# Ledger of designs, part 105: designed miniproteins, single chains, continued (4)

Each design is a single chain, and the fold is of that chain. pLDDT is the mean over its residues in the fold that is shown.

## One batch from the design tools (miniprotein)

Design m15887
Fold by ESMFold2-Fast:
Structure m15887 (fold): chain A 97 residues (1-97)
Amino acid sequence: MIPEELLNAEVEVALEQMSVAVAKLAYERAVKAGDKEKAKEYLEELIEELRELIEESRRLAEIAEENGDEAGAELARRLAEEAEEELKKAEEELKKL
């Protein structure tokens, strides 16, 4: 049985994935338009959303593990690792602006 705490953590991760996707699209549009000021603003927003996704994904992994959901914990850990790699790339792009 999936406990309420685990379901809530899954919803929070899904919402953060959506926030990251929205910020990433806004950044890409600003870059394509040649708007360096807006590109910097949206890239900073993307960085903050990625940090929150990492935090919530790690929290989900801990809750899943505590509830015996080893597969869910592994997927959440991989999501955090992927978000950390994307964060590093975003921080390097920000240095070039």
Scores: mean pLDDT 87

Design m15888
Fold by ESMFold2-Fast:
Structure m15888 (fold): chain A 82 residues (1-82)
Amino acid sequence: SIMDQINTIINQIIQAFNDKDIQTAQTLIVQLMDIAEQSSADDIQITANIVQDIYNGSTDPQSQVMLNNMYQILQQLYQQKQ
């Protein structure tokens, strides 16, 4: 399912943040946003909630900035989907 793809990429983004691999994280975020743009409003909202939960559990400032940017983009996509 599309949510299985989203969950896989999110787990890879978390691993990239843990590895301090910002280049890989950025590439995966672009891939996640491309999938989100093709997703239903419900799937985008679920994805945004997952990103927010990860943000709230994060202690790394650089990862927090990237997670907040992801959340903002997902919220904008959700608004465009109705």
Scores: mean pLDDT 88

Design m15889
Fold by ESMFold2-Fast:
Structure m15889 (fold): chain A 71 residues (1-71)
Amino acid sequence: MEKKKEEFKKLAKEVLKYYSKFTWNPNLSEEEKEKLIEEIVEEMLKELLEVNPGKALENAIKELKKVKEEL
């Protein structure tokens, strides 16, 4: 379980960091963007664990790996 949470956080941060380069808000500093990404990742993880602990997280990891391959 812990390893899957770590994998999800790593993949989600990588994907969000990539897309943060294309955000429309130019007034956000790089530090503020990283903080927002971390908050989003933690909220996503929390929601996944509330819906179906394990299965939802496993599916999210698979989707993020697919997205990362296309980057």
Scores: mean pLDDT 73

Design m15890
Fold by ESMFold2-Fast:
Structure m15890 (fold): chain A 58 residues (1-58)
Amino acid sequence: DVAAQPWLQVPGIDEELAKRIVRYEEEHGPLVTKEELLKVPGVDEELAERILAFIRGE
């Protein structure tokens, strides 16, 4: 899935987790807060912070 590929740039995200994030966003809307990211199975607090930094371009 092409939509999963950008997530693979985040350290700690593999192909399976990237697809899970994309599916979760399709079902629940965009993941823009730490609390929403933590609801994705396989995302812990440290990974959620890395994802937020990636989204913000940090």
Scores: mean pLDDT 74

Design m15891
Fold by ESMFold2-Fast:
Structure m15891 (fold): chain A 60 residues (1-60)
Amino acid sequence: ASPELRERLRRDAEEDRRAAEELREEARELEKTDPQRAVQLDVAADILEIAAEINEEWAE
């Protein structure tokens, strides 16, 4: 991959990891009041973390 593409992939991975962290915080707040929605947010965070891992691997 080009150096520009590797930089883009690393940046996208960092953004996805931050978004996943925000979703997990929201899930923790909802866990007692809306556990079904909390689970949905945790699943969305898992997907973003997987996407970040793939982008990090491709940035090598």
Scores: mean pLDDT 85

Design m15892
Fold by ESMFold2-Fast:
Structure m15892 (fold): chain A 65 residues (1-65)
Amino acid sequence: SLEREIAIALARMYVAIGDLLASQGKYEEAAELYEKAIEILKEAGAPQEEIDEAEKKRKEAEAAA
C-alpha cells in the first residue's frame, strides 16, 4: 500500500516536471519524463484514467518535438 502510494506520487512528480519542460518548449525531454511516469503508473496499478492522461501528454509532446 505505502510502496504503491509512493510510486504513484513519484510518477506524478515526473508528470509535473514533464509539464514544466513542455511549457518551455522542451518537448523531447518532456516526452521522456511522461514515458517514465507511465511505466511507474502501470507497475503501481494506478487508475487507467491517470495512465491515459499521461499517455496523451506523451503523444502530444512527441508530436510537438
Scores: mean pLDDT 88

Design m15893
Fold by ESMFold2-Fast:
Structure m15893 (fold): chain A 105 residues (1-105)
Amino acid sequence: NPLEEEERKRREEILRKKAEEGFKLAQEEVRKKYPTEEELEKAIEEVLENGRESGDEETGRLTAELLRALFNGDRAEAFRVQARLLEEIGRHEAAEILRKLAEEA
């Protein structure tokens, strides 16, 4: 169906743009909130501990990986981790777009 394919392409383009803009904003926010590697590592320890205490260790681990990727400017890893987080909450279309962006990075 040409109309469904056109709509899918439009949604993909919007999601790609939001992901790119979101990466830049998230990186700036992470670096602003945690200006040193020591402060970042402390935040990571707190995220991992919260994951263990809440019984959501996987989300805690993925959040820690995302914080590290954003701090280091690892765009490919940031998109890969975000894709896994989105899959866990059922956002499969957005996760697929982020996986493609990670491979292109």
Scores: mean pLDDT 84

Design m15894
Fold by ESMFold2-Fast:
Structure m15894 (fold): chain A 87 residues (1-87)
Amino acid sequence: MSMEEKIEELLAKLPPEVQAKLRPIVDKVLEAIKNYNVEEARKYYEELVRIAEELLPTLTPEEQAALKELVELVGYLVLFQQAIAEG
């Protein structure tokens, strides 16, 4: 399973309105990573974390677990890209 497939599975566990808010920002982080733009990937990741923290209290425990795993996975991708870019 690719990381992109796992991200899509985690997003699918969230309510449609939450998916609508998070999907564009996740897509921006992934696009920045693809373009080797570490600064933009970090910026959009910080926005993802902020939105996730705001939404977390509105979710069920199962949805909270999925959102936390999504944020952690995207965070690992940003850190991995930063490590490659910086040597």
Scores: mean pLDDT 82

Design m15895
Fold by ESMFold2-Fast:
Structure m15895 (fold): chain A 59 residues (1-59)
Amino acid sequence: QKDFLEKALKVTEEMEALYTQKAAEARARGDESVAEHLEAKAAASKAQIETLKATLDEL
């Protein structure tokens, strides 16, 4: 269980970074709709990271 959660945390951190990068690229090209969607995905990933960290701290 703990090993699985640690791997999930790493993957989610990578996804947050990817969404943040793609959102910045979309903003740079003027694609605000895509940027907003990717920013929302990055925010959701950040919330999941906090939940995973809290869960790991209790194990």
Scores: mean pLDDT 83

Design m15896
Fold by ESMFold2-Fast:
Structure m15896 (fold): chain A 80 residues (1-80)
Amino acid sequence: SSLIEEAEKLEEEGKKAYEAGDYETAGEKFAKAGALYAEVGDYEKAIEAYEKAIEAYEKANSKLLPEVKKKLEIVKEAYL
């Protein structure tokens, strides 16, 4: 699926941003990857991506942290 390929590229971009200390960008990339995985029903990968986004946003002190936490809860409820 092209959406899965896009999600994988976003995860790689997020990892590179995180390694560079750009935690806000890393959070955005991981959150977008999580949304794409959730859209295709890969909830396990969506959870992993959102957890990485949360870690990045916590380091960034991002205002988007509550939103991504809520998205993770929704995906966990769909998976369980």
Scores: mean pLDDT 90

Design m15897
Fold by ESMFold2-Fast:
Structure m15897 (fold): chain A 59 residues (1-59)
Amino acid sequence: MDEEKKKQEEGDKKGEEAAKKALDEFKKKHPEDTPENRDERSLLATQAGTKAIKEYEEK
């Protein structure tokens, strides 16, 4: 069993949870289905996910 693989999988899971939360919050504040809102949702989800993964890796 690879301990680093387990840690990476848990980090990915936290990243997905953070991205989902960011998407939900953005949709609440910006429910309009515009190209700009779609791009911004995608960017915010990616940033939130990446940040959560990095924070988990630092632990």
Scores: mean pLDDT 75

Design m15898
Fold by ESMFold2-Fast:
Structure m15898 (fold): chain A 89 residues (1-89)
Amino acid sequence: SLDAPVDVEKELSEPLRKVAELLPGITEVDAGILAMILGLANVLIKRSGNKEEAAEFAANQVTRLLKRHGVEDKAEEAKKLVKDYILNS
């Protein structure tokens, strides 16, 4: 079978849980989009080696998603959670 990265799946579950707790009104579809954003950020890190660029990309995409749903007041906190997760060392 095509094997998905095990470490990526484990790491994605934790920040998604924190964002979902912050934004209880977010749908399952929105959670899936957040997972894809974090997955893409991890791919960018592996290919470019630039955590800062990947963190900024993911934060901006999450901010755009939340603004489209009218929860802009929570966007900055979600942005910080995503950036802190990606920059984690």
Scores: mean pLDDT 66

Design m15900
Fold by ESMFold2-Fast:
Structure m15900 (fold): chain A 62 residues (1-62)
Amino acid sequence: KGLEAGELMRRLIAEGLSPEEAAARVRAVFGEPSAERQEILREIAEKLREIGDEFQKELEAK
């Protein structure tokens, strides 16, 4: 389940670890991400990109 791995990664980065170091720690704890998890992460990234684009358009309109 992606939430636990994502939470750990965010916490480690917030504590000052590099993204690569945090990712390695997450993989050591939870193992390699499944194909299903990879798909979910891709969809999340796509949604965030769309939200960012809409937000930028709103800022430029003001």
Scores: mean pLDDT 64

Design m15901
Fold by ESMFold2-Fast:
Structure m15901 (fold): chain A 85 residues (1-85)
Amino acid sequence: AADEAFLKGDYDKAIEAYTKEAEKGNPLAYIRAGVAALKKGDYDTAIEWFKKAAELGNKTAYYGLSVVLRKQGKEEEAEEWEKKA
């Protein structure tokens, strides 16, 4: 299961599995894919998945985006996303 891969630290497998869950109609799985990418240190992939979740109206994604953007030194962009949460 996607959660098992995440708990084991297999973030590549977790991202793939969560992405498939999201495509099957669970939009919360995009948040989980973004978190897995963030834990892996893949900030570009994390931004991609959090943006997808944000487009679907998930406010947790706005916070996720702000965290990744701060790690990239993009403080101003991070503050804009926090205002949307």
Scores: mean pLDDT 79

Design m15902
Fold by ESMFold2-Fast:
Structure m15902 (fold): chain A 70 residues (1-70)
Amino acid sequence: AEKLIEEAEKLIEELKKAKTPEEAKKLYLEISIVVGVLLIIGGVNKDEELIELARKLEKEAEKIYKELTS
């Protein structure tokens, strides 16, 4: 799970640097996939901290994506 968290954080940093709407959309979709996997892992393992972290990452990515595509 830690490697997926690091990957999501790295993708969010790349999303912040996205220069085109197409690049932003691709990165947002990749983040959404990684977050989805983290939510499944958290749900299966009853890991409430992991679920909350995944939701926090999702909200951060959504905020950045909306600002880039507004």
Scores: mean pLDDT 83

Design m15903
Fold by ESMFold2-Fast:
Structure m15903 (fold): chain A 68 residues (1-68)
Amino acid sequence: KREEAEKHLEKGKELYRQGKFEEAVKHYQEAIELDPEYADAYKNLAVSLEQLGRYGEAAEYRLLAAKL
């Protein structure tokens, strides 16, 4: 449900602010699984992946976010 996806997005954002990028990625992935059309979750996932040096995956999710 959207409300559960929003909770995961907010937890991911908090973890990102703490520099916990790997944990943030997990929460953003859970938000996407709960709401596959959640553009903000794809965008935040991509930014976190860039912080981890996973640029190929980040580019893929940035394109998905732009189409939503």
Scores: mean pLDDT 86

Design m15904
Fold by ESMFold2-Fast:
Structure m15904 (fold): chain A 59 residues (1-59)
Amino acid sequence: MDEAVARMVEALLADPDGRISLEELARQAGFKSVEEAEKAFRERFGMTPEQLRARLAAA
């Protein structure tokens, strides 16, 4: 699996309040941009990091 995708998922789970921007989380995970992270997430999960964050915040 892509380690950058896994790191970003872990970071999203650690920040359920969404205090850290998706751009910063993508950068920390090793993506060049949020757009690269969005493409990787759609390819692997069928959803964007923003959609995953929204689901975590609603729980």
Scores: mean pLDDT 77

Design m15905
Fold by ESMFold2-Fast:
Order: structure tokens, then C-alpha cells, then sequence
Structure m15905 (fold): chain A 65 residues (1-65)
């Protein structure tokens, strides 16, 4: 569930503030929920850490029909 993913991302950041996947998740999560101020806070963290915003988990594209 999103709650478990949110908790895991926050916990991962407490242990490793450089966790790129956790930061990406938090930016996207808060953006989708309209909490852009929190999204910007995590995005700022990523920039200060020199991390790039990565595309969401995309499996190698599904084979088109």
C-alpha cells in the first residue's frame, strides 16, 4: 500500500539521506497528492545531494501488440 511505501521511504531517508529512490518516491508522492510544498522540499534535498530526479519504476517497456 502507499502507506507502507511512504513509511519505508521516510525510514530509508533516516538511515541514508542520500537514498535516491526514497527521495524520488517522496517527490512524486507529494506532487500527486497536491502537497507541492513538501514535494519541493524533497526535490531541494535531491538537488543539494547532487541527485537526479529519475523516471518512475518503468519495466523495460511492455512489448507493444
Amino acid sequence: SLEEELEEALKALEEDPNNEEALNFLVEYYTRHGEYEKAMEYLKKMKELGLKLKPAKEPREPIPP
Scores: mean pLDDT 71

Design m15906
Fold by ESMFold2-Fast:
Structure m15906 (fold): chain A 72 residues (1-72)
Amino acid sequence: DDYEKRIEEAERLAEEALELAREHGASEELIREAEEALELARKARTVPGSEVPLEALRRAREVLERVREEIE
């Protein structure tokens, strides 16, 4: 459950970051980082391993915070 939960949370946060970046006109670099975070979260479903979902979750959280800082 922990593994799948982290992937789901990473996808959710990365999707939120991408939506906010697109909607509020964040820099193209941040939009790229949000897209990369979402791709990493999706790839985590293909490559089984407890550390991959954690890395995806960390990247999703980091890019979401950076997007929020940029658009504020």
Scores: mean pLDDT 78

Design m15907
Fold by ESMFold2-Fast:
Structure m15907 (fold): chain A 56 residues (1-56)
Amino acid sequence: SEEKKKQIEKLEEVIKKLEEQIASLDLSNPLDQQLAEYLQEQIEKFKKKKEELLKS
């Protein structure tokens, strides 16, 4: 459906922005390492939501 496609597109945009944020971090900095781990957990959560939409 068109609504499902738009929801998937929005999730993909959010995932891309989170991945870009991780790419901008200094992983030699312990605080940025912790932030990267948190952001990666958020990415996995949104990817799971996207997979569920694709299966339905």
Scores: mean pLDDT 85

Design m15908
Fold by ESMFold2-Fast:
Structure m15908 (fold): chain A 106 residues (1-106)
Amino acid sequence: MAEEAAAEALEAARGGAAGALAGAARGTGVGAAAAGAAALAAGVAAEVAARRAGGEEAGEKGAEAGREAAEGGREAARAGPEGAEEAGRAAAEAALRAGERAAEAA
């Protein structure tokens, strides 16, 4: 059912967002790199979930929000330890928006 696909898309985005926040919380150079990687994973997961939700519009919205999450991840990596927490939160928020857009379009 479309509602189940939408719920799966949102769940995948939440998982990715949690990973990004956990990486950011370490507050080290390793934490910044982990936050970046988690944000990239979140973006990919959101895009895949949006496509699985079964709509071309859902896929496009997921891809856009996934790009935003990936940008946040790259910013977390560049910011280093001092900026990692804020950049990680921004990436997590973008990933959650990707899931919400996918769920809305499904």
Scores: mean pLDDT 59

Design m15909
Fold by ESMFold2-Fast:
Structure m15909 (fold): chain A 70 residues (1-70)
Amino acid sequence: SAEADEKLAEFIVKSMEKTIEFMSKIRSVEEIEEILRNQLKNLADSETNKTVVERVEKAVEELIKKLKEK
């Protein structure tokens, strides 16, 4: 269902945000971007629900943009 897709995408994004907060203390912006890109590739390869993938991809692009603005 649409609400289940939204909750799953939100859960994945929140998990990625916590990982970024941790890694930002020990990794460069460029290294974090590469890690996020790799996580998106793995998600796209494993997740059959394309709506979830698209929502997570959009959120990750915004997170990368914010990292580069700092």
Scores: mean pLDDT 79

Design m15910
Fold by ESMFold2-Fast:
Structure m15910 (fold): chain A 57 residues (1-57)
Amino acid sequence: LNPLEQLLMREGGLSAEEAREAVRLLREGRYKEAADLLGISVESAKALAELIEQGFG
């Protein structure tokens, strides 16, 4: 179970492929690229990366 991928698909309207790519970018610290892909701010992307670090991704 990957709750962050599920969240991105529900809230962001992303495909499973796009959600996985976004999580990968966030894990690699590529916040601007993740933000651009998700259509969110870099600050929001950093918050999502913190959730991944806490074990939600």
Scores: mean pLDDT 75

Design m15911
Fold by ESMFold2-Fast:
Formats: C-alpha cells, structure tokens, sequence
Structure m15911 (fold): chain A 87 residues (1-87)
C-alpha cells in the first residue's frame, strides 16, 4: 500500500501538466500492474505490461519520451518492491 501510494504520487507529479484522463489512464494501468505483482506475476511479465502503458502514453496521449521514461522507472521500481514484499 505505501509503495503504491508513493508511486502514484510521483506519477501524478510527472503528469501534472497533462489532462486528468491521461493521469487516470497511467494510474489505472499502474494499479493493474501492482495487482498482478501481488498475484505472483514475474518481473518479466510486469515489464511487458508497463511497456504497453508507456507506449499508450507516448502514442495516444503525446507524452514526451523523457517523461514517459521517468514514469516507466517509477512503475518498474514499485513492481519490484511489491514482488519482494510478497516473497
């Protein structure tokens, strides 16, 4: 819960200048990644899920690659920490 809350706060900060819909899409996708991490998905599977979210942010929402890369790192680190907590 704390890991997820911190990551969501950082994602919202990175997307603060973007539409609420863009923020919601990123957060909803991230919540799905975290739920899959809790359900025992591998880091390799979660990396693929995160890449789909990042691709959507760049292509469908015109988020710059620099910002999208920062979001990807936040999501990856949070997923890694959740996997450690489930072990």
Amino acid sequence: MEIEKKAIKEIRKLLEDYDFTTQLLAIAGFRDVIERARAGASMEELEKDIERIIESLIIAHNVPEEVAEKIRKVMLEAAKEVIKAVK
Scores: mean pLDDT 84

Design m15912
Fold by ESMFold2-Fast:
Structure m15912 (fold): chain A 97 residues (1-97)
Amino acid sequence: MKEKAEEEIKKDPNNAQAYVNLARVYLDEGKYDEAIKYAEKALEIDPNNAGAHIVLARAYLKKGDYEKAIEYAEKALSIDPLNPDAQRILKEAKEKL
């Protein structure tokens, strides 16, 4: 997935979904700062990308920044109110406060 996402970015640097895919790879590797970097790049291209907000919420949750995790999870839910990942992150972050 990482190699494919990097190839998609090289082919089209305005492909927000490719940046979200790359951010998810870094998130899975525990590289939360890199995940944040690429998710933020996705939002520069498409500010309403729910997937990018979910990656940011998850990365901040893993870093212990529960206030930012809540903020990004709520932004994801404003775009996709029934998203189960965003709902789960929001609940977990609120329980940690």
Scores: mean pLDDT 86

Design m15913
Fold by ESMFold2-Fast:
Structure m15913 (fold): chain A 101 residues (1-101)
Amino acid sequence: SEAEEYFNLGVKYYKEGKYEEAIEYFEKAIELDPESEVAGKSYYNLGLIYKEKGEYEKALEYLEKAVEILKKKLGSKNPLVIEAEIEIGIIRLVEAVEKVT
């Protein structure tokens, strides 16, 4: 599908460290089918990019959306759902530590 093509372009740019281009293509994939497995995977990758940028609030929002969609499509025991939940836990721990000087 066109959404899968945009997702694959997003992954390509993400692997190249081209985060702004990766974001654009993941957002395009989501726009075409917002509740699809491809959208859930796109939200997961957006969460990882924003985490790498230190934008933890935005990263959490995207990862929580990824969990919501992917859990519904793939089930709670799917490795990608588990990975997204682990990333959420890591970000929450980092935020808690950063509030302690």
Scores: mean pLDDT 87

Design m15914
Fold by ESMFold2-Fast:
Structure m15914 (fold): chain A 80 residues (1-80)
Amino acid sequence: SEKEKKIEELKEKAKEYRRLAIEYDATSGLYLMSSQSYKIDGSLEEKAKEYEELAEKYRKLAEEYKKKAKELEEEAKKLE
């Protein structure tokens, strides 16, 4: 049915956004670890700050995609 097809499409898109959120969270974590390593050196404070800002950027992207995925999951649930 049209309804079942729409539920499937919403679930698939939500799954895609969940995957993106995981990828962005992982990227954020890697930048944060790199920033911490640069802070230990002391001579690389500017590089540490740059990577900390990149970590924050990807953390925010992960949160946005988690929110979008949740909205799509709730929409699919309402159609059931």
Scores: mean pLDDT 87

Design m15915
Fold by ESMFold2-Fast:
Structure m15915 (fold): chain A 60 residues (1-60)
Amino acid sequence: MREEELEREIRRAAESILASSGDKELLMQIAAKELAEKFGVPEEEVRRRLEEAIRELTEQ
């Protein structure tokens, strides 16, 4: 799968998680698992990248 598509999906997921009023940790775990499965990358890598995207969004 294309790296650019994965980066866009991670950014989109991070924005959705931040906009949510639900359990953000649970949403992160679900998004990481789904994106890892969709793009064929390790779940831990996706989770790390989601955490980084959320941090960048909350610092700006």
Scores: mean pLDDT 79

Design m15916
Fold by ESMFold2-Fast:
Structure m15916 (fold): chain A 66 residues (1-66)
Amino acid sequence: SEGKEYAEKQLKILEEAIALARELLPTKSEEEVIAEVTEFLKKKGYSEEEAEFLAKRIVEQVKTEL
């Protein structure tokens, strides 16, 4: 269904954003990584507000796992 396909697409975008955060965190500040993940999500169709919210959450989660 449309809902399932949408959810799977969003999951893949989030997985790519998580991978980006993991790549950048060892060499960049948290603020810089949040900014880059935010721009990535905006390119994927998220609004600025939603992209920033998700980027902060993703970066915090990746920090906890490192």
Scores: mean pLDDT 82

Design m15918
Fold by ESMFold2-Fast:
Parts: sequence; C-alpha cells; structure tokens
Structure m15918 (fold): chain A 78 residues (1-78)
Amino acid sequence: SQALADAIRKLTAAALKNPDAPFEEVEKASQALAEASRNGDVDGVRAATDQLVKLAGENAEEAKKWGDRVVAETERLA
C-alpha cells in the first residue's frame, strides 16, 4: 500500500538523518522491515521499527511517529 510504503520511507529517512548511525545497520533494519511488512509479520515489523527508532538517535521522536504508522498500517492489512 502507498501509505505503508510512505511511512517506511519516512522512518528510514529519520534514521539516516543521524550521522552516528552506521549506514549498514540502517540498511539491514530497513531490509528486515520490508521483508516483515511483505509477509504481514506484525512482530517482525515492530522489532525492525524499534531498531530504526534506536538508530535515529536524536531524531527518535520523528522516527517513532513514522514507526507507529508502519505498525498501524501493517495491522490494518493483516
């Protein structure tokens, strides 16, 4: 869905705004999120979302906002 894709993009962008976040770890968490989302794995989506919020550092509030939307959209589609 467009809403889910947009929320994932914005969550990943918030994590990438943190200059201290290793790009490889952001990529890995983003890939895990995309896979869990495609499979309707709500628990996997929550875990990957939590990792991206952690990686966002000082941008964690923005990341959490988009992460909550990712979880909500995944639950709606499940």
Scores: mean pLDDT 83

Design m15919
Fold by ESMFold2-Fast:
Structure m15919 (fold): chain A 55 residues (1-55)
Amino acid sequence: SSIEKIVKGAAELAKVLPAELALALAKHELDSLNLSPQEREELMKRIEEAIKEVA
């Protein structure tokens, strides 16, 4: 739930903000979730792909 919201939120922000800024905001939210390094890397890939498809 929270993960899907972060991914979708990043994609929506990328429509109105520079992709780098949308990515930075999503990364900040992701860091609050205390994920393992492997989980964080996988979710960063999902966020980057979501932004790339929308921006």
Scores: mean pLDDT 78

Design m15920
Fold by ESMFold2-Fast:
Structure m15920 (fold): chain A 56 residues (1-56)
Amino acid sequence: MSPEEQIEQLIRLAELSLRSGDIETAREALEKAAELAKQMGNEELAEELYRRAEEI
């Protein structure tokens, strides 16, 4: 799986986890997605994903 696909899967996992009330899993998924985005040089996406994790 490419890093881009991994980010998409982690965001989807976070959305499903939030819907089921699993806040901890959702936060971890968003943080991991943010780390991958940062490693890819996409600072804007990384900052957005870290912000989303902080808000939940």
Scores: mean pLDDT 85

Design m15921
Fold by ESMFold2-Fast:
Structure m15921 (fold): chain A 70 residues (1-70)
Amino acid sequence: SEAIREEILAEMKKHYSWLEEVELDGVKRYLGASSELEKRLVELQINAALGKDVEKAVEEGRKLLEELEK
């Protein structure tokens, strides 16, 4: 759902204020203005949410980001 993607984007922007929605090959992506690694992490969180419960997908994404910040 588009509404779910908007909610995820809003949540991510709380942590990454430069995060922006872009369209690539007809698919909505949420990319930061930072490194390539961060873009891949954002895409992973969004893709996971599309196939899973939103709350679980966001939690999994946060854990992945924490591991990669180490």
Scores: mean pLDDT 53

Design m15922
Fold by ESMFold2-Fast:
Structure m15922 (fold): chain A 68 residues (1-68)
Amino acid sequence: APTLELAELYEELALLYEKLGKYSEASDAYEKAAKIYEQLGNKEKAAEARKKAIDAFVKNLPLIISKV
């Protein structure tokens, strides 16, 4: 079952990925945290985690665009 501790672990994992420059993995981890917060009814934490996922995704866009 989704738990608050699991959501917090995904946020910590995402932060570690950001520190490593792994923005795609960071975005995925924040999105997983956001979905867990949403399932728990914590809309504010879910919105914050989704914002962080989008921010990480945007940081990854220049690497994707450079291949086009």
Scores: mean pLDDT 78

Design m15923
Fold by ESMFold2-Fast:
Order: sequence, then structure tokens, then C-alpha cells
Structure m15923 (fold): chain A 64 residues (1-64)
Amino acid sequence: MSEDERKFRLGLLYIALDRPDEALPILKEVADRVPQDVRDALAARVRAMSREELEAEVERLKKE
């Protein structure tokens, strides 16, 4: 996964967790650099996740 895809995924996870202040700067920075098909696939995956899975994935992606 590219750095831009990782950041885009993190932004979507924050939106799903109702944390727009953290999500919007990330999404604004990287969304146009991620291909549309990848964005659609990531958004669909995030929509399918439970709150517990969303929180666990945020922690995993923040590992850097």
C-alpha cells in the first residue's frame, strides 16, 4: 500500500469514527493522489467495518 493510500484510509476511518477535525486535513491532502477505483474500494471496506474494527485499524495505521 502506498503512503497516500495509507493516509486516505486513515482519513476515512476518522470520518467513520465521527472525528472530522482529524480526517479532513488528511483527506484534503491525499484524496486527489489516490486512484478512484482504490478510493471506492477503501470506502466500501470502511463502511463494512464495525466500530471495534475501525478503532483497531486506526491504531494499526498510526504505528509510524
Scores: mean pLDDT 77

Design m15924
Fold by ESMFold2-Fast:
Structure m15924 (fold): chain A 55 residues (1-55)
Amino acid sequence: MKAKLLLKVPVRTGAGGLLRGGDVLDAEIIGDKVKVTDAEGGEAILPKELVEIVE
């Protein structure tokens, strides 16, 4: 699925990329959190309140 980020401050991924508010990325719900993956395969785990699920 896709998720839009509601971040106020950029977050770095495991691949060294930056995630910013308004970005729409591939996402997976993991319990009460969401794992997002950037185009380079970098991942970040965010609280559900910091993402908006979109299709």
Scores: mean pLDDT 79

